# Designed miniproteins, single chains, continued (2), part 16

Each design is a single chain, and the fold is of that chain. pLDDT is the mean over its residues in the fold that is shown.

## One batch from the design tools (miniprotein)

Design m4558
Fold by ESMFold2-Fast:
Structure m4558 (fold): chain A 74 residues (1-74)
Amino acid sequence: MSPEQVERELEQLRQRLRDETDPSRRASLQDALDRIEQVRIDERLRAGDPEGLELLRRRQEERRREELLRRLEE
């Protein structure tokens, strides 16, 4: 999967997670998002790409934002 496709999939999963209210579906979306994020980071780090660290930082910031949005909406 191309890096651009992975980024689009992650963004789509984050949007779906924000809109989803069913706990079981939210858990499935979060699990899928976590798996794709981990694979992307591992691939970048394996290649020695310094962007891997930048992507990791971005992921941590996005997770914090999603957690805050989840708490505000509930």
Scores: mean pLDDT 72

Design m4559
Fold by ESMFold2-Fast:
Structure m4559 (fold): chain A 76 residues (1-76)
Amino acid sequence: MDAFYEAMKGAVDAASLGMNSEQPEARKKLDELRKKAEELAKDEKTKETGEIMIQAVRNAESAAEAIAKRRAKLAA
């Protein structure tokens, strides 16, 4: 299995979920992706893929938080 492809797909999925963080389902799926990435990082064979996905999920979570804070200020 192409580890690079899996990492890229995970990163894209995480970014998409982060951008839609206003939806409860998006946040739940992002948490599920994080857990999957952590499991991959525990296996030496998939450690690199897991680490890349963990970083992508963390970046998406940070983006989601920034978007939520900005919208809260605009919406009041």
Scores: mean pLDDT 69

Design m4561
Fold by ESMFold2-Fast:
Structure m4561 (fold): chain A 79 residues (1-79)
Amino acid sequence: SDEQKRKLAEQLEKLGDQYYAQGKYLEAGRLYEKAGELYESVGDNEKAAQMYRNAGDAYLKAGKEEEARKLYEKAEKLA
């Protein structure tokens, strides 16, 4: 259900925040990206865009510049 998807997205967002705070940027980026996909799937484009920006920031800190660029572009298309 959309409610279950939103709850999972919220859990992944919080876990991403924890990994980011620990300097585990690659793992944080993957979690934020998955949270963004779940928010987008339930039509929450504002939260999806926020998660894609957070994923982009995390991937940039992990040295994944190409991955970061793609996620910033995804965020802009939803905002």
Scores: mean pLDDT 91

Design m4562
Fold by ESMFold2-Fast:
Structure m4562 (fold): chain A 66 residues (1-66)
Amino acid sequence: STAERYLEIGKRAYEEGDYENAALAFEQAVKLDPKNKEAWRFLADAYEKLGQTEKAEEYRKKAEEV
């Protein structure tokens, strides 16, 4: 699916240390599949790496809700 493709793109970017592009890809993944807990967790992790703790906490809560 398109959501899975974005999740893969995000994971690759994250592995390369490209947290900005990882966050963008994970944002698309959760937009397309908002019940994907894994994608919300990766989105939170990416924002944490970017030093955006408030967004990271918000997305971590969403991961717990789905």
Scores: mean pLDDT 88

Design m4563
Fold by ESMFold2-Fast:
Structure m4563 (fold): chain A 67 residues (1-67)
Amino acid sequence: MSEEEFDAEVREALLLIQATVAKLAGDYETAAKYYRELSDLAEQRGNTELAEDYRKIAEELEKKAKA
């Protein structure tokens, strides 16, 4: 594992923790933002399926934030 790959994994873990905390707090706008960042990170890493899953979660959370 390169330092770049390690940094990406750490960032992914931190974003996932932040997204989960925001979602549990009912802050769906912030949670959606973190899931969009997770989607972008997954896409940059070549994981298109995971990026799509995170994007769908972000869209659902954005809908809840507006309701």
Scores: mean pLDDT 81

Design m4564
Fold by ESMFold2-Fast:
Structure m4564 (fold): chain A 111 residues (1-111)
Amino acid sequence: LAARAAEDAARAAEGAAATARAAAEGVGGAAGVAAAGAAAAGAFAAAEIARRAGDSPGAQRAAEAAERAGEHARAAALAAARGDWEAAREHARKAEEAAREAEEAAREARE
């Protein structure tokens, strides 16, 4: 139910944060940037599913956090693509923070 959707959103947010971090470090070059973009898309999709899973406050918070993780992962990928490593690292850090919030919210949704 909502708890599973929140858990899926948290996992997608973690994936987005990890790929954003790799892209910010220059890992994989253009392929790394593409991977971060794909992971961001996954986070958005998982957030939408969690948002539709019902009126669980934890599931809604997980959806919002996963959406932020996706937005920052996409921003990190774009910054890395243009060689703005400072902006890429900052966005990767914010994606990691959002992923942690999504994990906390997913735990709340289990209750």
Scores: mean pLDDT 82

Design m4565
Fold by ESMFold2-Fast:
Structure m4565 (fold): chain A 68 residues (1-68)
Amino acid sequence: SVEEALKYFDEGIKAAKEGDLEKAKEYIKKGLEALGRPDAAEVVAKEMTDVETAESIAKTLKLYLESK
């Protein structure tokens, strides 16, 4: 659900700010999977090579969902 995805993206942002790239990637993937988009989860996982990119992706996804 959107509500579950938002919680996962918040956890991903928190993990990225703490410097934990693997945890940030895990939460962001779970958020996209909660939206029924495992294909998108695989694509963005390949792009998340650092915590700054992971944080940016999670924030962008959160803003997109909140604007609906």
Scores: mean pLDDT 82

Design m4566
Fold by ESMFold2-Fast:
Structure m4566 (fold): chain A 77 residues (1-77)
Amino acid sequence: MEEREKVFEELKETAKQAAKALSNVYGKEAGDKFYEKMLEAIEKYKGLSPEELREQAVRDMGRIAAEIAKEYKEKLA
């Protein structure tokens, strides 16, 4: 398997696990929204090198997770 494909598989799996964690804290809708946004972000990486793909995915994952956590924390307050 090429390094790029390995990174894609790893990122999709990490996104699933993060979505599950968010669902456990903020409800199923929060996790589903996170996962959908992450899949959309990952599709945009089609032209990136393995290193660029990993860096961009880490930034997007952190940003999207933080946005969803803030949204659902404020909704529950």
Scores: mean pLDDT 77

Design m4567
Fold by ESMFold2-Fast:
Parts: C-alpha cells; structure tokens; sequence
Structure m4567 (fold): chain A 75 residues (1-75)
C-alpha cells in the first residue's frame, strides 16, 4: 500500500485541504454542482504536487470517485 511521509501529507493538506472541506460542505448542503467544482480544482492541485506517483494516483482516484458520485447526484 502507498505510504505517505509527513512532508507529503502537509503538501497535500495545504494544496487541497480547503477545497476538500468546501466540497464536503457542498455535499452536506446538497449543492453537488459546487462539490464537483471544488473536487475538480483539488484534482488539478494534486496533479501539480511533487509527490510519489503511487500516492498521487491514489489521491486522484479518490477525487475522481467523489466527482463521479457528485455528478450523478447533481442530475
């Protein structure tokens, strides 16, 4: 399983933490279109991070799953 160093965790949290929280709040309020916007921005930020490919792919996979679910609920 991919392991994340404390430094990589900090990079991910700083880059996407606010966007992830905003997406969670949008989901909670039923604003799935906004949740998709925040998650897509978080995905873009993760792609820019200098972290290991395994950790990056795992993070992107989680975000893609959340985006797909939000899009299905937004219909």
Amino acid sequence: MPETSEEEKELIEKAVGELAKAADEAFEKGDYEKAVEYLEKAKEEVEKLPISPEIKEAALGILEGAIKKAKELAK
Scores: mean pLDDT 76

Design m4568
Fold by ESMFold2-Fast:
Structure m4568 (fold): chain A 74 residues (1-74)
Amino acid sequence: SRAELVALGARFVEIAEEHPDDIEKLAEAAREELLAHGVPEAVAEEILAESRAAAPDSAGAFMQTALALYAELL
């Protein structure tokens, strides 16, 4: 639902602010949030892999990519 997308988006902004320079900590936190929102583990790993490939050095861009990929599941 859109409410889930908004909630995840807000949490991803917080995570990017907490881990602006640590992409692995960012990815760990994002994975936990995706799982909490009902994303299967295998799908969460695919989202995180594509987010790393698209934005390997930008926390904000990583989270925007992950959120966009999550939105395609809704």
Scores: mean pLDDT 81

Design m4569
Fold by ESMFold2-Fast:
Structure m4569 (fold): chain A 57 residues (1-57)
Amino acid sequence: IDKIIEELRKEFPDASDEDFEEVRKFLEELKEKKPSLSDEQLYDLARAYLELLLSVR
C-alpha cells in the first residue's frame, strides 16, 4: 500500500495529505475484503478513487 501511495503522490502532486489518507483507508479495506487483488489492480482503483475525491473539490 505505501508503494502505491508513493506512486500516486508523484502523479498527483496537488492532492492533499488528507486525500492520500482517504485513499490509504480505501485500499486497506479493499485488500482486506478482496486479498486476491494485484498491486496493479489496487493502483488503478486507488487512482480512480483519488480522481473522484479531487472532482468534488
Scores: mean pLDDT 78

Design m4570
Fold by ESMFold2-Fast:
Structure m4570 (fold): chain A 69 residues (1-69)
Amino acid sequence: AAPSPLELKVLRFLAENPDKKFTPEEIAEKLGVSRSTVKAALDRLVERGLIKKEKIGDKTYYSLPEKFP
């Protein structure tokens, strides 16, 4: 199935900020939704192979997949 409306909103936000990495908290603040709701959408997008998940220190970051230069 296609991504949900929230998943599409998250994808648009990440697409508008290429080369940047965001925590679920940062995305939740920018989109005006709860952290848990955003995290669920992010996890589904990672499972679909649409975004990248990366752990840096004690935080997990999400971004668009890297492109070869």
Scores: mean pLDDT 78

Design m4571
Fold by ESMFold2-Fast:
Structure m4571 (fold): chain A 81 residues (1-81)
Amino acid sequence: SLLDELVAEMERIRATLSPLEAARAMMELIVRYIERKHPDDPERIARAREQAAAWIAEVETLSDAEAEALVQSLIDLARKE
């Protein structure tokens, strides 16, 4: 499923990138997931992009440990869908 693809890519990102880079990449990945799930909803896609930009700015203020915790939390949330 599209969600299984999302979770697999999130796990790959966590395994290959630094915690801060992984957190940023996951925010971008979530936007791409929304684009694929709702391709005919440009307003939802635009809002997802705006929200991701805000979250990416917040991620830049995190420590590596906080970024690692965020990455794990995002994967756990995706798995619960």
Scores: mean pLDDT 82

Design m4573
Fold by ESMFold2-Fast:
Structure m4573 (fold): chain A 62 residues (1-62)
Amino acid sequence: GIEEWEARLAADPEDAGAWHSLGEEYYKRGELEKAIEAYERALALHPDALMARANLEKVRAA
């Protein structure tokens, strides 16, 4: 859940995978703006993260 990813990011704020997973959790809860922020952070850390980019576009279309 969100709390698990938040705890991971508190230990390693540069974990792009954790940012991506946090974005997915926010998207599932309908928190679209927070999902966008998390996906953008994942892409900033790992620009070739194609899944984060695809999910960001999906959220923007919702």
Scores: mean pLDDT 78

Design m4574
Fold by ESMFold2-Fast:
Structure m4574 (fold): chain A 60 residues (1-60)
Amino acid sequence: MEAERLVEEGKRYAEEGRYDEAVEAYEKAAELYREAGDEEGALEAEVNAGLVRIERAVSR
């Protein structure tokens, strides 16, 4: 629920080119999924955060 909202915020920030905010949103979502015992949700959010970090590094 709350973690899902943060995933959607992360997607929106990434689409806007706001990569730092996108990474923060995905990392927070991963933390909340872990607290809820949703290991798959946490892994998916962490992967998305990693992809945004790579995109930010390439987009100089």
Scores: mean pLDDT 81

Design m4575
Fold by ESMFold2-Fast:
Structure m4575 (fold): chain A 79 residues (1-79)
Amino acid sequence: GDETSEISLKAEDELLKRLPDVKSPEELAETVREVAKKLGIPLSVASGALLRMAMESTDRKRRRMLIEATNILNKEIAK
């Protein structure tokens, strides 16, 4: 619904602010967990926002890091 879309956009905004300081997929996965906790949203929603950002990325290195971080988070969500 609209509420889920608004929450996803807020997660994307927070992630964009933190991305320049992130150096690895593992570090990015931790950043996504922190964003989810800060916003009080499910990790699955924050991970979905990250995957959307990966699909929109034109930088191959950035896109790869975003996808790898999403895979780390998906393994955690599946537990």
Scores: mean pLDDT 79

Design m4576
Fold by ESMFold2-Fast:
Structure m4576 (fold): chain A 68 residues (1-68)
Amino acid sequence: DDEELIKELQAYLDKQDEEIRAEAEKIESTARSWAEAYAAGKLLDIAGEETRAAGLYISALRKLKEEL
């Protein structure tokens, strides 16, 4: 039953996205370096939170430029 399989796959993906989002938010709240901000952004990007990820990438780039 393709409908059952699609539901199972969607539930799996939704769970993975939720877990990735939670981990990204934890890293974001504790980020003190450009590398940590970049990692949080990358996780949010993977979870489909593109706008939030873009903000963190810009923050990471600004932090990196301050260290140069």
Scores: mean pLDDT 75

Design m4577
Fold by ESMFold2-Fast:
Structure m4577 (fold): chain A 68 residues (1-68)
Amino acid sequence: MELAMDIDPDDPEVREAQRLLGEMLEALRAGVPFEEVVARARERAATLSPRGREVFEALLEAVRAGLA
């Protein structure tokens, strides 16, 4: 329940990370296996800046924890 990362919606890098998360959730809803979705999202996240990747990894971890 502790969120240590501040997300700045005005940062384009943060917006890109949020877009990738949205695409993951849509793929999961379409029936794509979670592991496949994560693999694809991680490859795309590698194209992001260091900050964008950091935000994406934090969001991915939150989604993973929420599924438990």
Scores: mean pLDDT 70

Design m4578
Fold by ESMFold2-Fast:
Structure m4578 (fold): chain A 100 residues (1-100)
Amino acid sequence: SEEQLEREIVDALAGIVLALIRKSKNKEDAESFIKIAERLLKEHPDSPFAHLALAYAYYLKGDYEKAIETAERAMEISRRQGNEVLLKEAEDLLEEIKKK
């Protein structure tokens, strides 16, 4: 369906943003990535890719409380959708944040 195709496009874009965030070491980029991830979530609120991108963006910013909350949300959605790869990635991020 049209709606399904639009959701797949949002997930693909969120995956690209996630890859860019993970390579970035610049805290100044974090606010831009947060805004992009939030826009993607407005189009597809249940995108585990977009939630994970938002969690990494908060982590890059140093907002660990929001990063934890958002990563836990990404885990919940990934688990419900049976996306084991994203679930593991969100779990790994959550463990990394909790060590800080």
Scores: mean pLDDT 84

Design m4579
Fold by ESMFold2-Fast:
Structure m4579 (fold): chain A 65 residues (1-65)
Amino acid sequence: GKGLAAASGAFARLGKRRLTKEEAVEAARELGLEEGAELVEKAFEKLGKEELTAEELAKAAEEVG
C-alpha cells in the first residue's frame, strides 16, 4: 500500500537500517506521499518506539493500513 511504498522509499533514500519517526515522515512527505506519511506516523504510534527498522515499519504499516 501507500504506507509501505513511503517506508521503502525513506529507507532507500537515507541508507539507514533504522529511522526515527521524524526522518521517516519527512522522507514520505518529500516523496509527495501524504497518505504514506500519515500511515508511517500511525505505525510509530502503534509500536511506541523512537526508531524502527524497515521490517518493523512494514509490519506495523500493514497492521494499521
Scores: mean pLDDT 70

Design m4580
Fold by ESMFold2-Fast:
Formats: sequence, C-alpha cells, structure tokens
Structure m4580 (fold): chain A 73 residues (1-73)
Amino acid sequence: DAEKKAKIERADQSAIDFAIEKVRELLEEGKVEEAREYAELMADLFEKNGKPELAEEIRRAAEELLREYEERR
C-alpha cells in the first residue's frame, strides 16, 4: 500500500538521519571507535530487517564523516 510505504520511508529516513547525527556527535567528542561501532550496529540492524540499501547508505555516510574527521587531524 502506498500509505504504508510512505510511512515506512519516513521512519527509515528519520532513523538514518538520527544515526548519521549520532556518528557526527561521537566524532566531535573524539570517540572514533564508538562512532565506527555505532554506524556498524545501525547498518547491521537495517540489513537484518531486510533493508540492505539503507544499511549501505549509513555505512557510506559514516565512512565519509570518518574520512573528513581523519583529514582534519
């Protein structure tokens, strides 16, 4: 159903946005390993729920944030 799909898409986008923001916060605190572990945990949860595309999105975003953090050091 279109309504069910839209609701799921909005919830998924909110979850990804929250996960990315949490990774950013951890990196700002200098908690690089915790940021990696959190991103990996969230990606694993999406993958286990049959959403591998969303798992790939969070992994990609986390890799970009981690690379930016390392390049600033």
Scores: mean pLDDT 78

Design m4581
Fold by ESMFold2-Fast:
Structure m4581 (fold): chain A 60 residues (1-60)
Amino acid sequence: LVGSRVEALYDYEAKSPEELSVKAGETGVVVDVVDDKWVKVKFDDGREGWVPKEYLAVLD
């Protein structure tokens, strides 16, 4: 999963400073994984933060 391209499937609103708010259709790369529920993504616009894995589609 680290290094994979991902796309947000749904809008998500961050609940903590470590989390990232995303809108459906935004794309990025997974840069870190802690568990089965959370991945750290660096989006194409340069923003980086934790997003729920279930909100993302893995593209590659």
Scores: mean pLDDT 80

Design m4582
Fold by ESMFold2-Fast:
Structure m4582 (fold): chain A 65 residues (1-65)
Amino acid sequence: MLTEKEKKIARAAIELVEKYGLSNTTLEDIAKAAGVSVEEIKKIFKSKQDIVRAGYEYLREEKKK
């Protein structure tokens, strides 16, 4: 099940990646934007790519409902 924290992290990552690109977006930037720690992100997601992928998947699912 998707937590509000996971959705918040994923949304922040998408916004940053769309503006700056994946290579110029750090886990620290995502953590700051989402209001969580980098350690919390690393416990849930293995990479920036995984976060962005999860974010797009979750947004598509919400759009269908």
Scores: mean pLDDT 76

Design m4583
Fold by ESMFold2-Fast:
Structure m4583 (fold): chain A 67 residues (1-67)
Amino acid sequence: MADEYLEKGQEHFRKREYEKAIEYFEKAVKVDPNNAEAYYLLGQVYALMGEFEKANEYFLKARKLKL
């Protein structure tokens, strides 16, 4: 479920297909809103795209979540 979306997002992230990676990580978050890993990965993608404000927002969300 959420793990499947994370896996697909990571595949696109590895290929530098950042738009697709974001789509899958956002789906992972919608399925499991407490998934700290998904927020962290969203932060990484936005940082690599130069959207540092969004990246910091997602990194902060990841840090607030408990597994």
Scores: mean pLDDT 82

Design m4584
Fold by ESMFold2-Fast:
Structure m4584 (fold): chain A 94 residues (1-94)
Amino acid sequence: SSEVEKILEEAIELLREAAKTADPETRAVLDLAIQELRDLIREKASEKEAAETLAGIIRAVAEALGRPVDEARLAEMVRNLDLEGLLRELREIL
């Protein structure tokens, strides 16, 4: 859907900006995340797949940056297909 694509494109831009100043190990995580999101757009992935992938990216990015993740809140956002909430969480971690 066009709304899912827009949210994924916004996530890609956030990750691209973060990658410009990241160390090589963190940059590898960000580059992989960007590729996963591009693949979802190309395949016209469902809201559920987009939510699950964004949550996975948030976990991976948080781990790379040494930041904690609220797993219960993340799981609830995925269950509710709260893509805007997941995008905000990614922005806050970056």
Scores: mean pLDDT 90

Design m4585
Fold by ESMFold2-Fast:
Structure m4585 (fold): chain A 57 residues (1-57)
Amino acid sequence: EVEKLKKQAEAYEEGSRLAREHAERVTPEQGAVYRSIADRNEKKAEEYRKKAEELEK
C-alpha cells in the first residue's frame, strides 16, 4: 500500500517535470497551460507522499 502511493507520487513528479520541459519549448500561451499542468502534478505528488508517510505511522 505505502509502496503504491510512493510510486504514484513518483509518476506525478515525472509528469510535472515533462510539463515544465514542454512549457519552455512552446509559445508563451501554451507554456502557461503546461506550467498549470506541472503545478497540479506537483501538488498531487506531494499529497501522495504525505499519505504514504501517514500510513507508515
Scores: mean pLDDT 80

Design m4586
Fold by ESMFold2-Fast:
Structure m4586 (fold): chain A 66 residues (1-66)
Amino acid sequence: MSAIKETSGMMLAIAAIVSADLGDREAARQSIEAALEIARELEEAGDLEGAERVREYARRAEAALA
């Protein structure tokens, strides 16, 4: 279960990076927020490493927007 959430969170963060590179800032922000929500759910479930990985990709997307 946690592995599926981790994969979903990472895919959302990667989609955010792609959206940011294409100049779609609103789509990128929406995907970042969704990825961070999944990271929070993983953290609450005790999957700290999975949450950390999702946040790492989300940080890359935020950097692409900055």
Scores: mean pLDDT 81

Design m4587
Fold by ESMFold2-Fast:
Parts: sequence; C-alpha cells; structure tokens
Structure m4587 (fold): chain A 66 residues (1-66)
Amino acid sequence: TKEKQKLVAQTAKDTLLSNLYAGDSKEDAIKQAKKAAKMVGRRLGLSEDQTKKAADKGIEEALKKL
C-alpha cells in the first residue's frame, strides 16, 4: 500500500516537473499532475483519499525543489 502511494506521488511529481519544463503554467502543470496521479491510483486500486493525499505530497515535494 505505501509503495503504491509512493508510485502515485512520484507520478504526480514527474508529471508536474515535465509540464513545467515544457513551459506550462504552474496551474496547468498541477492540473496535469493531479490527472495523471488519479489515473495511476485508480489502476493500483487505491481509494480516492489515498490517491489525493499521495498526489498532493508529490506536487508539494516537486514545488519545494523549485
């Protein structure tokens, strides 16, 4: 379960940074990161709450590195 949440967080982080690097706005990059994380969380059988918390953590960590 924790490893699945880590994968969701990593997906959100990678998607956010990739979209920011491509020149997207912070708001659009965050939207894409949340969308990608939601898709991965659903495929892994995580609850909506678990997926959201993991995605939010990944986004927060990515933004702190900027």
Scores: mean pLDDT 83

Design m4588
Fold by ESMFold2-Fast:
Structure m4588 (fold): chain A 55 residues (1-55)
Amino acid sequence: SLMSLEQLELLLRHYSTWPREVMEESFRGLLAFVERHLPELAERVRALADELLAR
């Protein structure tokens, strides 16, 4: 696998420490990657991204 779910969650949490604008761009890029290459994980990654964006 290109990346595990655990690695993707760690990346999202790392990105969430950045300024809002940079975080949003990073989340968008990561979600696009996951949807293209790891579609089975897309819903779980999106749910975590939405949770982090609600901060």
Scores: mean pLDDT 81

Design m4589
Fold by ESMFold2-Fast:
Structure m4589 (fold): chain A 89 residues (1-89)
Amino acid sequence: AMEEAKKLLDQAIQILTDTEQWALEQGEKDPSKRRLALQAAQGMRLGKQDALELGKEVSKKDPDEALKMAQAALEHAKRLAEYLKKLLE
């Protein structure tokens, strides 16, 4: 349970990191998208910071509660990445 929660949080952080890099790349390729890309990157950094802080607290929680929190974080990361990808395409 705790190992699964950690894995889901690691996946959320990876999605946010990959999306940040991709968004910045889109802004470099198209100057008209640069402002939106920078805002998207900032959002990804804040989301990653939140996920890292959640990871510190997960070890203090009941395994079932930790898993639920990790699942919510992953779902949020996926939705945010999909939203930004559509905006920058």
Scores: mean pLDDT 80

Design m4590
Fold by ESMFold2-Fast:
Structure m4590 (fold): chain A 61 residues (1-61)
Amino acid sequence: MSPLARAKQIADEAFSDPSVPEEVKREIFRLLVEASRSTDPAERERLTEEMERLYREAKER
């Protein structure tokens, strides 16, 4: 899966999860927007990894 497709999947899961705080959902959305506007594959991968970390941390709370 491409980094951007994975980023969209993570965002969809987080937005659909009522246990994820709204603050975290906003942060994930911000990262998704940055990933979508980036033309650098490495930057897209890094942003996607940050989204994964935020979602994982939110689920641990």
Scores: mean pLDDT 79

Design m4592
Fold by ESMFold2-Fast:
Structure m4592 (fold): chain A 92 residues (1-92)
Amino acid sequence: SDLEIQLILAEIVQKLLGLRLEGVPPAELVRKAIELAKELIEDPEEALRVAKEAIAFVLETYGRPLSPEQLAELRALRSFEELLAFAERWLE
């Protein structure tokens, strides 16, 4: 359900914010977002969408803010492999 997915997104965001406060770097937060989304969401496409949303929120809040172009690129990513490559390019 939409409500269930929103609650999962909120849980992932809370966990990632906790890791960021502990000093985990942004690229590693992307890897953790993917891990948590895959664990909590059965549909791979929905898991990818939630991982992207969680990382965008965390980076806007406590990370280096993404440019509008970087946000558009993040939203357009179609696989976990592309999301990892995005993190390597922009966040490491």
Scores: mean pLDDT 83

Design m4593
Fold by ESMFold2-Fast:
Structure m4593 (fold): chain A 55 residues (1-55)
Amino acid sequence: MEPVKVDRKTLLEAMKALEKGDIEKAKSILDNPEVAEQLIKTYENMKKLKEKAKK
C-alpha cells in the first residue's frame, strides 16, 4: 500500500489550521483536495469519539 506522499511538517500545519477551524487554510497547506478531505474527516471522527468517550 502506497499512501499519498505528504510531508510531515505540512500535515502538522494543516492539523493546527483544523484545530482553529480554518478548513480553507488546511486545504491550501496540503495542496491536495483528496488528502485534505481525508484529514478533515479523520479529525471530525476523532473529535466525535472523544466527546462520546469523555470521562
Scores: mean pLDDT 70

Design m4594
Fold by ESMFold2-Fast:
Structure m4594 (fold): chain A 63 residues (1-63)
Amino acid sequence: SMEELEAQMEELERRGVLAVLARDGEAAARSLEEIAKIYEQMGKHEKAERLREEARRLRETYG
């Protein structure tokens, strides 16, 4: 359901924020990629693509 997808997305966002604060670019990028998959399931393709680009940049910047 949409409510379950929203809950999953919130948890992934929390994990991503903590990873960024820890300067763990790989963990942060993985969280964004999982959130992007959820947005794509919701039909928000442009948002999903932006998150994938952000994830790629995080890997390159923070390792």
Scores: mean pLDDT 78

Design m4595
Fold by ESMFold2-Fast:
Structure m4595 (fold): chain A 70 residues (1-70)
Amino acid sequence: ASFFIKLANEYLEKGLEYFKQGKYDEAIKWFEKAANALPELKPQFYRLIAEAYRKAGKVDEAEKYEEKAK
């Protein structure tokens, strides 16, 4: 794994920690940072962002990110 992959994984791990704490807005910020670090994996990160929006009760935003992930 390269340094950049490790950095993106660290951003992903921080997002997942906030997600587990119910801090979905913070989780989304870290998932966006991960997506910017690895643009080729944006669809995967958009699915995580969509899931965080669903958990936050923001269904319309979740559906938009699910569309972007296709």
Scores: mean pLDDT 84

